# Designs tried in a protein design run: designed miniproteins, single chains, continued (5). Part 69

Each design is a single chain, and the fold is of that chain. pLDDT is the mean over its residues in the fold that is shown.

## One batch from the design tools (miniprotein)

Design m18540
Fold by ESMFold2-Fast:
Structure m18540 (fold): chain A 67 residues (1-67)
Amino acid sequence: EPILDWAREIVDATLEYAKKSGDEELVKKAEEIRKRFDEAVKNNDWDGVLEAVREAIKLRKEALKKI
């Protein structure tokens, strides 16, 4: 639960930064990562959860460069 809450916070923060960047492509990618994250959580796919977090961290770095 605490680790999953942490992971969700990273994914949600990435979407927020993508929206602040004003880049529609980054927003679309962040939304896709969130969907993959939700699907992985629903399927108890822990590797999928970690992959989504990794992609979210990478996208967040790109979004922050545009803010």
Scores: mean pLDDT 82

Design m18541
Fold by ESMFold2-Fast:
Structure m18541 (fold): chain A 75 residues (1-75)
Amino acid sequence: MSYSKEEARRLVEEDIEAARELLKKGIETNNAALESAALLLLVAAIVDAELGGDEEAVKKAEEELERIKKELEEH
């Protein structure tokens, strides 16, 4: 895949933001499909960060994935 580091960072930030919004909507509407979509989007963000070679972005996406997993376990 032909991601530049800058493009990978932008995609990771967009995916993290979108995942947070999907999680909020999923919790508010009690919609497991939106909650699952948030998790999948964060997995995509981790992959994008790894392909871009941005360790900082990988860490950020991984931390966000763990937060969402914990929040869903409380649900």
Scores: mean pLDDT 77

Design m18542
Fold by ESMFold2-Fast:
Structure m18542 (fold): chain A 56 residues (1-56)
Amino acid sequence: MEALREEAIRRLEELSKSVSLPQAATKVAAELTERVSNEEASLLAQEAYAAVRAAA
């Protein structure tokens, strides 16, 4: 769980360099759905979005 959160944050930061933060969060959620439930993927992407936005 923690490893997936760290990975989501890292991936969101990388994608945010080329697309908007909301678009990056959508892509991260889609990537995570292959590994966790749709609900968990959405929550992890939302948490990563909040973390990256707070750090910016």
Scores: mean pLDDT 77

Design m18543
Fold by ESMFold2-Fast:
Structure m18543 (fold): chain A 69 residues (1-69)
Amino acid sequence: SEIKKKLLELIGRILRLIGERIDLEKKLEEAKKAGDEETAKKLEEEIKKIEEEIKKLLNEMKELSEKLE
């Protein structure tokens, strides 16, 4: 099924983005502890972009899963 293949692809992309978010959140904590406000701001912006992409992919998964019903 093409829909099942696409769902697995989306799951893989979401898992990669979650991993990237976790890494960035760890770097953000380190930057905040060091008082590096410039780096912290950049990391917060990158985290927001990843969160938006995850939300988009989750919506795509929902739409595809509804077609399987």
Scores: mean pLDDT 86

Design m18544
Fold by ESMFold2-Fast:
Structure m18544 (fold): chain A 61 residues (1-61)
Amino acid sequence: EKGVQLAMQGKYEEAVKAFEEEIEKNPDNAKAYSNLADVYAQLGETEKAKEYYEKARELQK
């Protein structure tokens, strides 16, 4: 996925944008929320990371 590729290259801000675009297209995409949370965790945005992980968990049923 484009966002994962960007994150692997250390382009975290671009990865955030790519995952946000995926969520806009598919709001129930739990994997995109989980990936976005992982990127925020790597950026030190612990509060955002926790919030998005919780959203991903709720979407996985």
Scores: mean pLDDT 80

Design m18545
Fold by ESMFold2-Fast:
Structure m18545 (fold): chain A 53 residues (1-53)
Amino acid sequence: MEEDRKLAEEAIKRIEESLKKNPNASQGLKDFYERTIKDIRKGLEELEKREKE
């Protein structure tokens, strides 16, 4: 459970670093990264809810 959280946080960091290194990235790539970050964060929220159940 904590492993999944750490992996998700690391994935978000890698995506953010990729955006910083590629400021001229296409809008499609930026939209893809933003969607991916949202999906990962939503997964983390679901994990927190399951821990309380």
Scores: mean pLDDT 75

Design m18546
Fold by ESMFold2-Fast:
Formats: structure tokens, sequence, C-alpha cells
Structure m18546 (fold): chain A 92 residues (1-92)
């Protein structure tokens, strides 16, 4: 379990480094979080990983908060807006 989780995160980090667009980066984050949920990773650990990956993606693509919010909403379709805002505030 632990080795699978670590490998998945390392693979996701490598994919994020090679992502050509913010949309691609957010898709990688979304797919990684879904796989972590399937592996039974706790909600607290998932949130930390997700926020960390988001911070890295936003920094790499130098996006302003409004643009990042719109792309994020698209990537996490179905999640509530308050959760998106909370995550973005934690990146600051």
Amino acid sequence: KKEEIEKLIEEAIEKLKNAKSIEEALKIIEETIEKLKELGVSEEEILKIEVGMLAAALTRFKLQTPEALEVWKKAIEGEDLEEVVKKLKELL
C-alpha cells in the first residue's frame, strides 16, 4: 500500500513537471487524487497532496487567481465552490 502510494505521487510529480498546459496539469492532479482515493488514502492526506500539487501547477504556469479558479472549477466539476475557494486560500 505505502509503496504504491509513494510511486503514484512520484509519477504524478514527474507528469506535472512535463505538463504543457495548466489544463493538462489539473487533469493529472484530478486523476492522481482519484487513484489515491481508490488506494484508501485518508481525506486529510489527500487534501495536503492536492493543495501541494495545485500550488506547484499555479506557480509553474504563473496564473492569476481568477484564471486558476476558472480552470480549477472545470477540472473538479461537481465539487462545491466553497471547497475550491478554501483550497486556493491555503495556497496563499
Scores: mean pLDDT 67

Design m18547
Fold by ESMFold2-Fast:
Structure m18547 (fold): chain A 108 residues (1-108)
Amino acid sequence: APAPLPLSEQEAVDLAVGFAVGALTAVARGADAEAEARVLEELARIFEAEGFDAAARVLRAGAEELRRIAAGEITVAEALRRLLEVAREVGASPEVLAAAEGQAAAAE
């Protein structure tokens, strides 16, 4: 097993939001939504094993939204808005939230 992640709780949450937004943005550019969801689920398991439960929650929320896109149930813009709600609930930094809001607006 790798060494523990050298992250604070805040850094872990902010990094998780970045990964989830990146995956959703990649799908808007033609990436496979199911493949991106699997990557976020693997990252969620790693973060949860290290005790970063809030970060793992963000990653799992991103994976769920990616699967909704794959099923044709939701747009990338709506998925980003739903992810932002979870990110706000877990206390993501204002800078990371603002960057993610910009990506949601660009995806509309």
Scores: mean pLDDT 84

Design m18548
Fold by ESMFold2-Fast:
Structure m18548 (fold): chain A 99 residues (1-99)
Amino acid sequence: MENVLPAGESIILKDVDLTTTSDTTGTATVTFTTPESDKPLNLRVLVFDGKTILLDEVLENMEPSTTYTLTLVAENISKKGVAAGVNKVDVHLLPLERL
């Protein structure tokens, strides 16, 4: 559940539980620690159900060497073929150098 992001490298959190909260919305909670840096960092967060992208967001101004617990909200999930209940998804955390 807790993962440390390597500096300049992507991390993939596999088999994360995405729980459907409605016919259109699901939530997944992830915990990770940002790498050491002399400045705040930006992260791109991608949630995949197989080949389908459920979420693609950029998180800005994250503090270095800090543990975050994020609730990720995926919308329009029924249009993407997500089954009711708990689904296993992959969460990709991609450090961004520049905006």
Scores: mean pLDDT 75

Design m18549
Fold by ESMFold2-Fast:
Structure m18549 (fold): chain A 92 residues (1-92)
Amino acid sequence: GVEKAIALGLNLIALKIEGASVTVSVSGTSATITLSGLSAAQIDAVKAIADMAKEEGATATVSVSGTTATLTLSGLPGDILDILKALAKQNS
């Protein structure tokens, strides 16, 4: 529901505040989130965000290379899409 969408968005904002670069791209019901400058704890946070999306019925995959992670989401519910579209306007 909306509470999970807000939690997901807040977790992405927290990563930005902690110094990570976060880029969000939304297409239809799919989104790709690229994060760089991540610590090991922040990579675990990205995996937790993927799990939040899965709990809301989305498909989520995380690919990690060094300090960079790519989160690929599909089948996103409208509440999560709205949050990700708002974050896409704030791309770093």
Scores: mean pLDDT 83

Design m18550
Fold by ESMFold2-Fast:
Parts: C-alpha cells; sequence; structure tokens
Structure m18550 (fold): chain A 85 residues (1-85)
C-alpha cells in the first residue's frame, strides 16, 4: 500500500541518517578540532536538506517523526564529538 511504502521510506531515511552519523563520529576520531566542527556543520546541513526533501513526499505526521529523530541524532553526535579527545 502507499502508506506502507511511505513508512518504509521513512525508516530507510532514518537508517541512512544513523549510518552517516556513525561515519562522521568515526572520522572525527582522527581529525583536528577545526575539521570536527566542520563535520558537525556539514551533518547539520545534510539533516536539514534531508528533512526538506522528505517533506515533499511524506505526510505531516511522518515529517514530525523524522524531525524528532534528526533532533535526537544531532544531540547524540554533538555529545559524542565533545567526548573525543
Amino acid sequence: SAAAEKEQRLESLIAQLRRTAESIVETAKTVSDETRKNLLNAFEQYTQTTLRSASTVLDEEQVKRLQAEIDALLAEVKKRLEEIS
């Protein structure tokens, strides 16, 4: 059904965002403080672009769920980057 296809798309987007976040955190372990700040900024821009694109195909409720996942993921990434010495 169309509803099941949209739900699958939402879950796929969330999975892709989580994989990208993990890649950024892993990369951050081997780079300078300046590069870590640039990585965080790039990830924030990427999440906003993803949300904007998704809003053209997802329902309002699904967009709110994606926004909540993005907010939680950004908080996690920021915390993990702050813990990298």
Scores: mean pLDDT 87

Design m18551
Fold by ESMFold2-Fast:
Structure m18551 (fold): chain A 60 residues (1-60)
Amino acid sequence: SIRLVVEAPNLTAAIGAALRAIGLDPEAKARLEGNKVVVEFPDTPAGRAAAEELREAFGE
């Protein structure tokens, strides 16, 4: 699987990031840890594309 960690400024933004990840790939798994979102995408072409899109949307 492809794992990304998104650091958000607040819980609402973290929830938004999690929802966006699931919207990009419904097979994605998202976990909220405070203001962080841990997202796991499947190691498929679709999952890799979704991971790149999420990375570009939220940066490092």
Scores: mean pLDDT 78

Design m18552
Fold by ESMFold2-Fast:
Structure m18552 (fold): chain A 61 residues (1-61)
Amino acid sequence: SMEEMQKLVEEIKKLLEENDIKAPELLEGLEYLVSQKKLDEVKAVKETVEQLIEDRKKARA
């Protein structure tokens, strides 16, 4: 499960970097969630980031 959380965090960081989104407070929050082993909340953060990226692409279309 820790390995799953680390993979999710890396995927979130990659999504933010690839879409030129700077969110240091979000990354700090992710590190806290990982330290507390809150896998479901880490998954929710990824879904939120994916939604923000989708909304951004839709706004450009």
Scores: mean pLDDT 79

Design m18553
Fold by ESMFold2-Fast:
Parts: C-alpha cells; structure tokens; sequence
Structure m18553 (fold): chain A 66 residues (1-66)
C-alpha cells in the first residue's frame, strides 16, 4: 500500500466540524461517521474541493439555524 498524503490537524478539525454538522441533520452509525470524516479529511487536501466543503458547511449551518 502506498501511504496517502496525511491530513493536517487543521484539515482533521475541519472534517470533524463538517461531520458534526452532518450528524446533527442525519442519523449516522459510528462506522458511517468515521468513513465520512476520513473522506472529508482526504478531500480537504485538494484546494479546489475545500471551497465546496466550505459551501456545504455553510448550507448545513443555515439549515440548522432555520
């Protein structure tokens, strides 16, 4: 196995916040939560994808505030 580029602590923290928001809106199993967290953390290594994650987080926050 080739090691994937590791997510920075900042990217992991952002992934955790995204997952927490998603979990507030959806029912997740612990396995689904970890899979989503890992996926978001890996996605955050791509600068173009970071903007999409930011937009998604903002939309979820707006939905929770409504």
Amino acid sequence: LTPAKPATPEQQARADRFVDLYEALRKLTPEQREALRDGIAQTLSNPEAQAAIDAGEARMRAELAA
Scores: mean pLDDT 73

Design m18554
Fold by ESMFold2-Fast:
Structure m18554 (fold): chain A 50 residues (1-50)
Amino acid sequence: MAKEKVKEAWKKLVEKSKQLEEETDPEKRAELQKEVSRAYEEFREALKTL
């Protein structure tokens, strides 16, 4: 589904997930993991508005 809200939330989730995969510092990984979790919630909420 190509609704812009869902697309933007998905892009944000992918970008944060990629940053987490490339990060080796455990403190920064913990922060990025929380950001990924928030982005995933935003994506889930965007899907419910369809």
Scores: mean pLDDT 78

Design m18555
Fold by ESMFold2-Fast:
Structure m18555 (fold): chain A 57 residues (1-57)
Amino acid sequence: SLEDRARELARELEREYLRLHVLEGKTVSRDEFLARLAERLGLSVEEARRLLERLGY
């Protein structure tokens, strides 16, 4: 489902950003996280935000 795909992608992005933080000291904003998730799901940022809210993010 779209929700399952969103959970998997959010988990992947969280792992990627955590690794970047540990290795390079980079921090990613919630807005940037939403934009990347929306892009990968083919959704608007607004649609991705609503989806993540339903998933408890």
Scores: mean pLDDT 78

Design m18556
Fold by ESMFold2-Fast:
Structure m18556 (fold): chain A 65 residues (1-65)
Amino acid sequence: SAQKAGEEAENFLKEAREAVEKIKDTEEVERIMEELVAKVSEEVKELAEQIKKGAVLAAREKEKA
């Protein structure tokens, strides 16, 4: 579901921040952040597609009223 995908993306960002806080090397932190942004972008694409499908279905139900 769209809501579940959004929660997974937020949890991923939270875990990413906690991992970064333990790293003392600033160059390593930047690299890890770039990898995390790429992964989050993929999850956000899937969430956007699910939201679009839900919106279309909701609009069709309103037209039947």
Scores: mean pLDDT 69

Design m18557
Fold by ESMFold2-Fast:
Structure m18557 (fold): chain A 68 residues (1-68)
Amino acid sequence: MPDEKQAEEGARNAGAAAGQLLGLSAEEGVRALEKDKESFEKAKEAEKAGNTIAALQAALDGVRKAGG
């Protein structure tokens, strides 16, 4: 469904932004978020709810967990 793909794309964009904020590349941020499935799912849920701040916060948590 388009909404599911949009939520997944939004979660990946949040992962890229979180990676850059933590001194990683955008692609490394996306990869790190995808490895922490719990945080990736939370970011997708936040995007579906239209809560971009919550999505970014979930992505930051996921990238940090994967990095250390």
Scores: mean pLDDT 80

Design m18559
Fold by ESMFold2-Fast:
Structure m18559 (fold): chain A 72 residues (1-72)
Amino acid sequence: MTREQRLAMTRALLAELGVTPREVVAAWEADPEAAKAWLKARLEALLGREVSDAEVDELIALAREIVAEEAA
């Protein structure tokens, strides 16, 4: 999977969760632990399975990449 494909899939996933990449980054900057717990719960509800901390960390990192691209 290319970087562009990963960012596109991340945007689609966040849209299904009803959040923007900017909202994810803002939540993470305000309280990283609360943001991770919130995203994990929402992802588990959407996907119907357990989500690892690594998957949540990757999603936050990709959201941060999207916000950085939009700010440039």
Scores: mean pLDDT 81

Design m18560
Fold by ESMFold2-Fast:
Structure m18560 (fold): chain A 81 residues (1-81)
Amino acid sequence: AMEEGKKLYEEGVKAYNAGDYEKAAQHFERAAKLFEDVNPLEAARAYILAAKAYQKLGDTEKAKEWFNKAIELYVKYFKEQ
């Protein structure tokens, strides 16, 4: 799961840098979901990148949703530590 998440994250970064924001968003979402149970901080980072990809696509609703999910994970991580 963690190795799969890292590969998806890397593929997402590659797609984002190539301007393929739809593919980037999909890869970052999948990576974030795989990271949630193992590393919430890495999951939050992946959700932020998915949100940025959705902003590039003009999908402001999904961008806001994933930004809020990332903030939620950061808050839980730092308040519970």
Scores: mean pLDDT 84

Design m18561
Fold by ESMFold2-Fast:
Structure m18561 (fold): chain A 75 residues (1-75)
Amino acid sequence: SEARELVRRAEEHLRRAEEALRAGDEEAARRHLEEAKRLLQEATALAKAAGDEESLARAEELSARLGELVARLLA
């Protein structure tokens, strides 16, 4: 599904953001987190519309991870 593909892309951006945070690259981390947020919002909307419970659950898990990485960036 489109939602599953967007979830996969969001996960990739979250991995890149975590790598950037470890490297001290705040600008790269911020860009990847912003893109992940956009992708997860779109994925959540599509998953809800399609009744795709698996993609919705995964998007929720990744949204929690996004929140943790944003908190690390702002610390």
Scores: mean pLDDT 89

Design m18562
Fold by ESMFold2-Fast:
Structure m18562 (fold): chain A 75 residues (1-75)
Amino acid sequence: MELLEKARQALKEGDAEKAKEHIEEAIRRDPSLATAAVSLTAPYKDDPKVREQLKEWAENHPLEEVRERAAALLK
C-alpha cells in the first residue's frame, strides 16, 4: 500500500501532519487497513503531535476500529 509507505516515511521524518493525511487517505480507500494504518504511529506515540492525533481519532473517527486502536495506543 503506497499510502502506508508514505505515512511511514513521514513519521520517520517527524512530519506528523503528512503522516496523518496519508493514514486517513489509506483508511478512506480501504477501511480494512484501519488497524494497521493507525498502528504505524505506535513507535512515535510519545511524540506530542502524534498523541494529539491519536486522541482525535479515539474520540471522533467514524470507524470503530480506528477509535479502538488509537485508544489502545494511548495507554
Scores: mean pLDDT 83

Design m18563
Fold by ESMFold2-Fast:
Structure m18563 (fold): chain A 92 residues (1-92)
Amino acid sequence: NKKKEYEELVEELIEQYRLLLRAQQAGADGRFEEAVRLIKELTGETPRNAEEAAELLRRLNNELLEKYDKLPKEYQDKLGLEMGRLRDEVLS
């Protein structure tokens, strides 16, 4: 069932994006232990330094955007709206 697969993928991408934004904000605030924990939750990898953390976050963002671009427009629109809400929630 492709509808169910797209709905499940959108929910997964929303949660990944929430954690990504929190990790980016934690890094920007100098909360490196929190950023490392969130990156580990997303990737299973523990960055050794701030440069490695930034590279992992860039990779995650690129992977998320690639998955977004492969969605039908209806699901892109839904995901885009939720991503906007999450930016306002997390980065404020």
Scores: mean pLDDT 84

Design m18564
Fold by ESMFold2-Fast:
Structure m18564 (fold): chain A 72 residues (1-72)
Amino acid sequence: SEVAELLRRAAESLRESYPEAAEVLERAAKMLEQGASPEEVVRFLREAARREADPASAIYLELAAQEVERLA
């Protein structure tokens, strides 16, 4: 999946500076690979963004959700 690959690349780029966001993005990619719909993944990412205490991490998760929604 192009979307799953994009999420994995985002996770890799964030791993050192924002490890919690990176872990959430890896889980989102795995959800897509296991047959979850883009709508379920967008919901998961937005819920994770709402629970995220770090504002930068929350922004990265919301941007990822927007990109999944755009590519679906």
Scores: mean pLDDT 86

Design m18565
Fold by ESMFold2-Fast:
Structure m18565 (fold): chain A 69 residues (1-69)
Amino acid sequence: SSQQQQVDNIIKNTEIFAKNVKKDNGPLTQDGIDSIVNQVRKRAQSMGFSQDVINDLVQRVRQILQKIS
């Protein structure tokens, strides 16, 4: 579905962004992770995603960021 493609794109773009931040600045801090997660949440809210989709997206993004860190 269109929404699933949007979710997948957000995850891919966030992972690329986080890897670039780590390359330039070193390991991600907890504040850095929280900032990125909040940006993803705001974007998903602006796109009209349901609260369940937002919660799942944010959880998946947080797990990816913790693995990158």
Scores: mean pLDDT 88

Design m18566
Fold by ESMFold2-Fast:
Structure m18566 (fold): chain A 88 residues (1-88)
Amino acid sequence: SLEEKIKKLEEEIAKLKEEIEKIKKEIEELKKKIKELEKKDPKDPKVKKELLRLIGEILAKIGELIDKERRIKELEEELKKLKEELKK
């Protein structure tokens, strides 16, 4: 039914929002690790390698965040159309 499709979309949107909040927390934890590394000798090759690794992880997580936010927008647009159809 149309009501079942609406419920499933709302559940998918809610799940994606929870996943986004988890990714945001992971990014903040990685940023804290970078700040701790910035206190170390910037000429140390091991420090440089670890900094680049952490930056890479943040960029990958930002990519996941963008993809999930895009998916939520698509699902919210579909949900709006289904709710408008239900009112007819």
Scores: mean pLDDT 87

Design m18567
Fold by ESMFold2-Fast:
Structure m18567 (fold): chain A 92 residues (1-92)
Amino acid sequence: MEERLKKAQEYYEKAKRALEVAKKSKAPETRRSAIAAAVVYMGKAEGLINPEKQEEIIERARKLAEEALKNDKVSDVAEEEARRQLAKFEAL
């Protein structure tokens, strides 16, 4: 239990850093990659908090990240959702 929470916190911190890279990046490709990474890290953190749905949550995050890498509009939506999830973790 303690180990899962610690790992979720690590993924939360990685997602935060990835979103920071996305904000600072002037290259669209780097921005999309950073957003995709943030989505995957948020999915891993959420999966650790909801272990019964972990596989489903991670798979959804992976698919969203893959789409974000290919599509700027999906990337923008994924960034907003990742920031919204990050805010929820910060409020806990």
Scores: mean pLDDT 81

Design m18568
Fold by ESMFold2-Fast:
Structure m18568 (fold): chain A 88 residues (1-88)
Amino acid sequence: AEELVKKAKEHIKKAKEAAKAGNDEEALKHIEEAIRIARELAKEGHLEEAAELLKEAGKALGLLKPSVENAVRATAVYIEGVGLEIEA
């Protein structure tokens, strides 16, 4: 759990940095990886850690450029991650 949380936080940090630099593709890749790790944590019973990581991933999505294409793509990635989390 500790190693997965650390890895997910690193991806969220890199996603925020990439988003601020205007690299939406790089940011989305890191957000996707953070969501995947959050799903793994939830599967292991670490629901509180998973919820915090999904919250931070959502904040990183909010930093992306306000292009319709990138916003729709980012929303799809987030919903897919959350949907898989809820569906188990």
Scores: mean pLDDT 70

Design m18569
Fold by ESMFold2-Fast:
Structure m18569 (fold): chain A 104 residues (1-104)
Amino acid sequence: SPELKEEVLKLLEEYVALRPDVPEESIEKAREYIENASPEELIFEIIQLKNAIEAAKDPNRTLTKEEALEEAKKNVEEMYEIAKKYKKDSEEVYEKLEEILKNL
């Protein structure tokens, strides 16, 4: 999916802008991974990059156990919304996340 791949690459660029300390070799490997990744892998990469971007914006943030649990729940909800947006690329990820959310 060109749209799915483009969103992942855009998030990678945002992450790199916040983390100029990341080695160029690591960035090139990330781009190569994205180029060859399945739709399922790309959907998971979006949430991982979004989490990495938020961590890079507030690197000194400390979470309580309760705050960490709420953030984990929010991350599953965000993954579901991403999977819903790209349902045509992978219905399996969408269905799996819907099942997880029903049991939360």
Scores: mean pLDDT 80

Design m18570
Fold by ESMFold2-Fast:
Structure m18570 (fold): chain A 61 residues (1-61)
Amino acid sequence: GEEAARRAAEAAGPGRAGAAAGGGSMVHQLDTLENAARAAAEAAGVSEEDARAMARSSQHL
């Protein structure tokens, strides 16, 4: 619900997304970054298209 989305937005802050990328294998880090970016975009109310554009720039799929 809306409350869950708000909590996700706070939890998916930039610092926490960066921290998640700091551990594990390269493959695991990339997968975590994609999931974190998507969750952050949804929580921030950003469209999926914008989130994908950012991912394509940084992580060419």
Scores: mean pLDDT 58

Design m18571
Fold by ESMFold2-Fast:
Structure m18571 (fold): chain A 57 residues (1-57)
Amino acid sequence: MTTEEQARIVRAYNEAYRLLKNGASDEEALQKALELGLTPEQAEKIVANARDVLAWE
């Protein structure tokens, strides 16, 4: 893994989290992660993680 790849994942997570917190669908958050250059597997994982964090809110 490169530092650039890790930074991309963190950015995608933050964007997905923000979208989900504002009532966006999982599909919208997943699409945003894909637009930011994540693989489908990475995108699904970060959306699931963001959902888990929000469920504890």
Scores: mean pLDDT 79

Design m18572
Fold by ESMFold2-Fast:
Structure m18572 (fold): chain A 90 residues (1-90)
Amino acid sequence: MARRAAELALEAGLRAARKAPPEGLPLAIAGALLGIGALFNVERLGDDETAARDALAGAEAALEAARIAGDEEAKRLAEEAIELAREALA
């Protein structure tokens, strides 16, 4: 589940960045970068625990950015990423 959480955190961050005002843009970028880093940890390093932690942090940043941007789809993707990342860490 860490890989899927990372993919959703990345997508949520990218979607939020498209609509984010200047105040939300750093959070959207942080969400996307943490999502990419999490995906790298799964696919290249095989570190699913670090990937799940990074995906969770990225998804939380993307969720806040989505709220600031008013993007309901980015919010939905970020919430799903948070749930999957928490399941991967349990």
Scores: mean pLDDT 84

Design m18573
Fold by ESMFold2-Fast:
Structure m18573 (fold): chain A 116 residues (1-116)
Amino acid sequence: SMAEGVIGTAPDKETEILGLVANAVRLAAEKMGKSQEEADRIAAEVTRRFRDLLQQGKSLAEALREVADFLQKKGLPKEVVDALRTAAELVEQGKFDEAIATLRELVKKLYEEIKK
């Protein structure tokens, strides 16, 4: 959706956070030796869970914590779970740019570990 009220809007940053989490989950699954198809399925399930939680009126921070718990139960790496929990805490404090930076660093690290 387009930004409303046009002051560095939380919805735009929410969209970026959701995309970064989905990308981190796909990369982490690939790092674990899962197939491309399995990695894509887990990322799609995470995207669906976020949509469902947000539609139910959960905050972005609550949705991030619920997804982190789900990923922990699925056996995803501790670094991914910890980064989502840190991002949730930052979002709860209104620190969206710091949450985005945390998730970008996670994605960069996972990408570097897979490619080199």
Scores: mean pLDDT 82

Design m18574
Fold by ESMFold2-Fast:
Structure m18574 (fold): chain A 65 residues (1-65)
Amino acid sequence: SAAEEEELLKKLEEETELVLKEAPKETYLAAAELLEGLAEKAEKAGLPKLAKALREAAERLREAA
């Protein structure tokens, strides 16, 4: 449902901020690849908002790497 997608989007934002704040930079590229894989699955599942947010999170991690 839309409410479940919104909850996932909120958790994704919170987790991305924690990774950027606390995780070692050498993990950022691996995390970004994971998020892109999840974005492809979200797109196929008909969750375009989640897919977009996952790709944006992956890009933030790549830019910070």
Scores: mean pLDDT 82

Design m18575
Fold by ESMFold2-Fast:
Structure m18575 (fold): chain A 85 residues (1-85)
Amino acid sequence: IEELIERARELAEEALRLALEAIKKGVEAGNKKALSLGIAGAIAAAGALFLAELAEEKKDEELAREALETAEQALELAKEGLKLA
């Protein structure tokens, strides 16, 4: 379970970093789609971090898996935003 939580946090932190870059580039380019995907990625990354924290507190493997899946979705949104920017 600790490994799932650790991966979720690592992916969520990376997703947040890329999402913020997508937001910055989207604003600079005037690209509303890149900006929207960046914002969505940042929100999903924050959600993944919250789920990871909750999974650690409750020692809940299902929450840890949800955190990982949410972090993976956040990363995809951030990458899509960056491709458009």
Scores: mean pLDDT 85

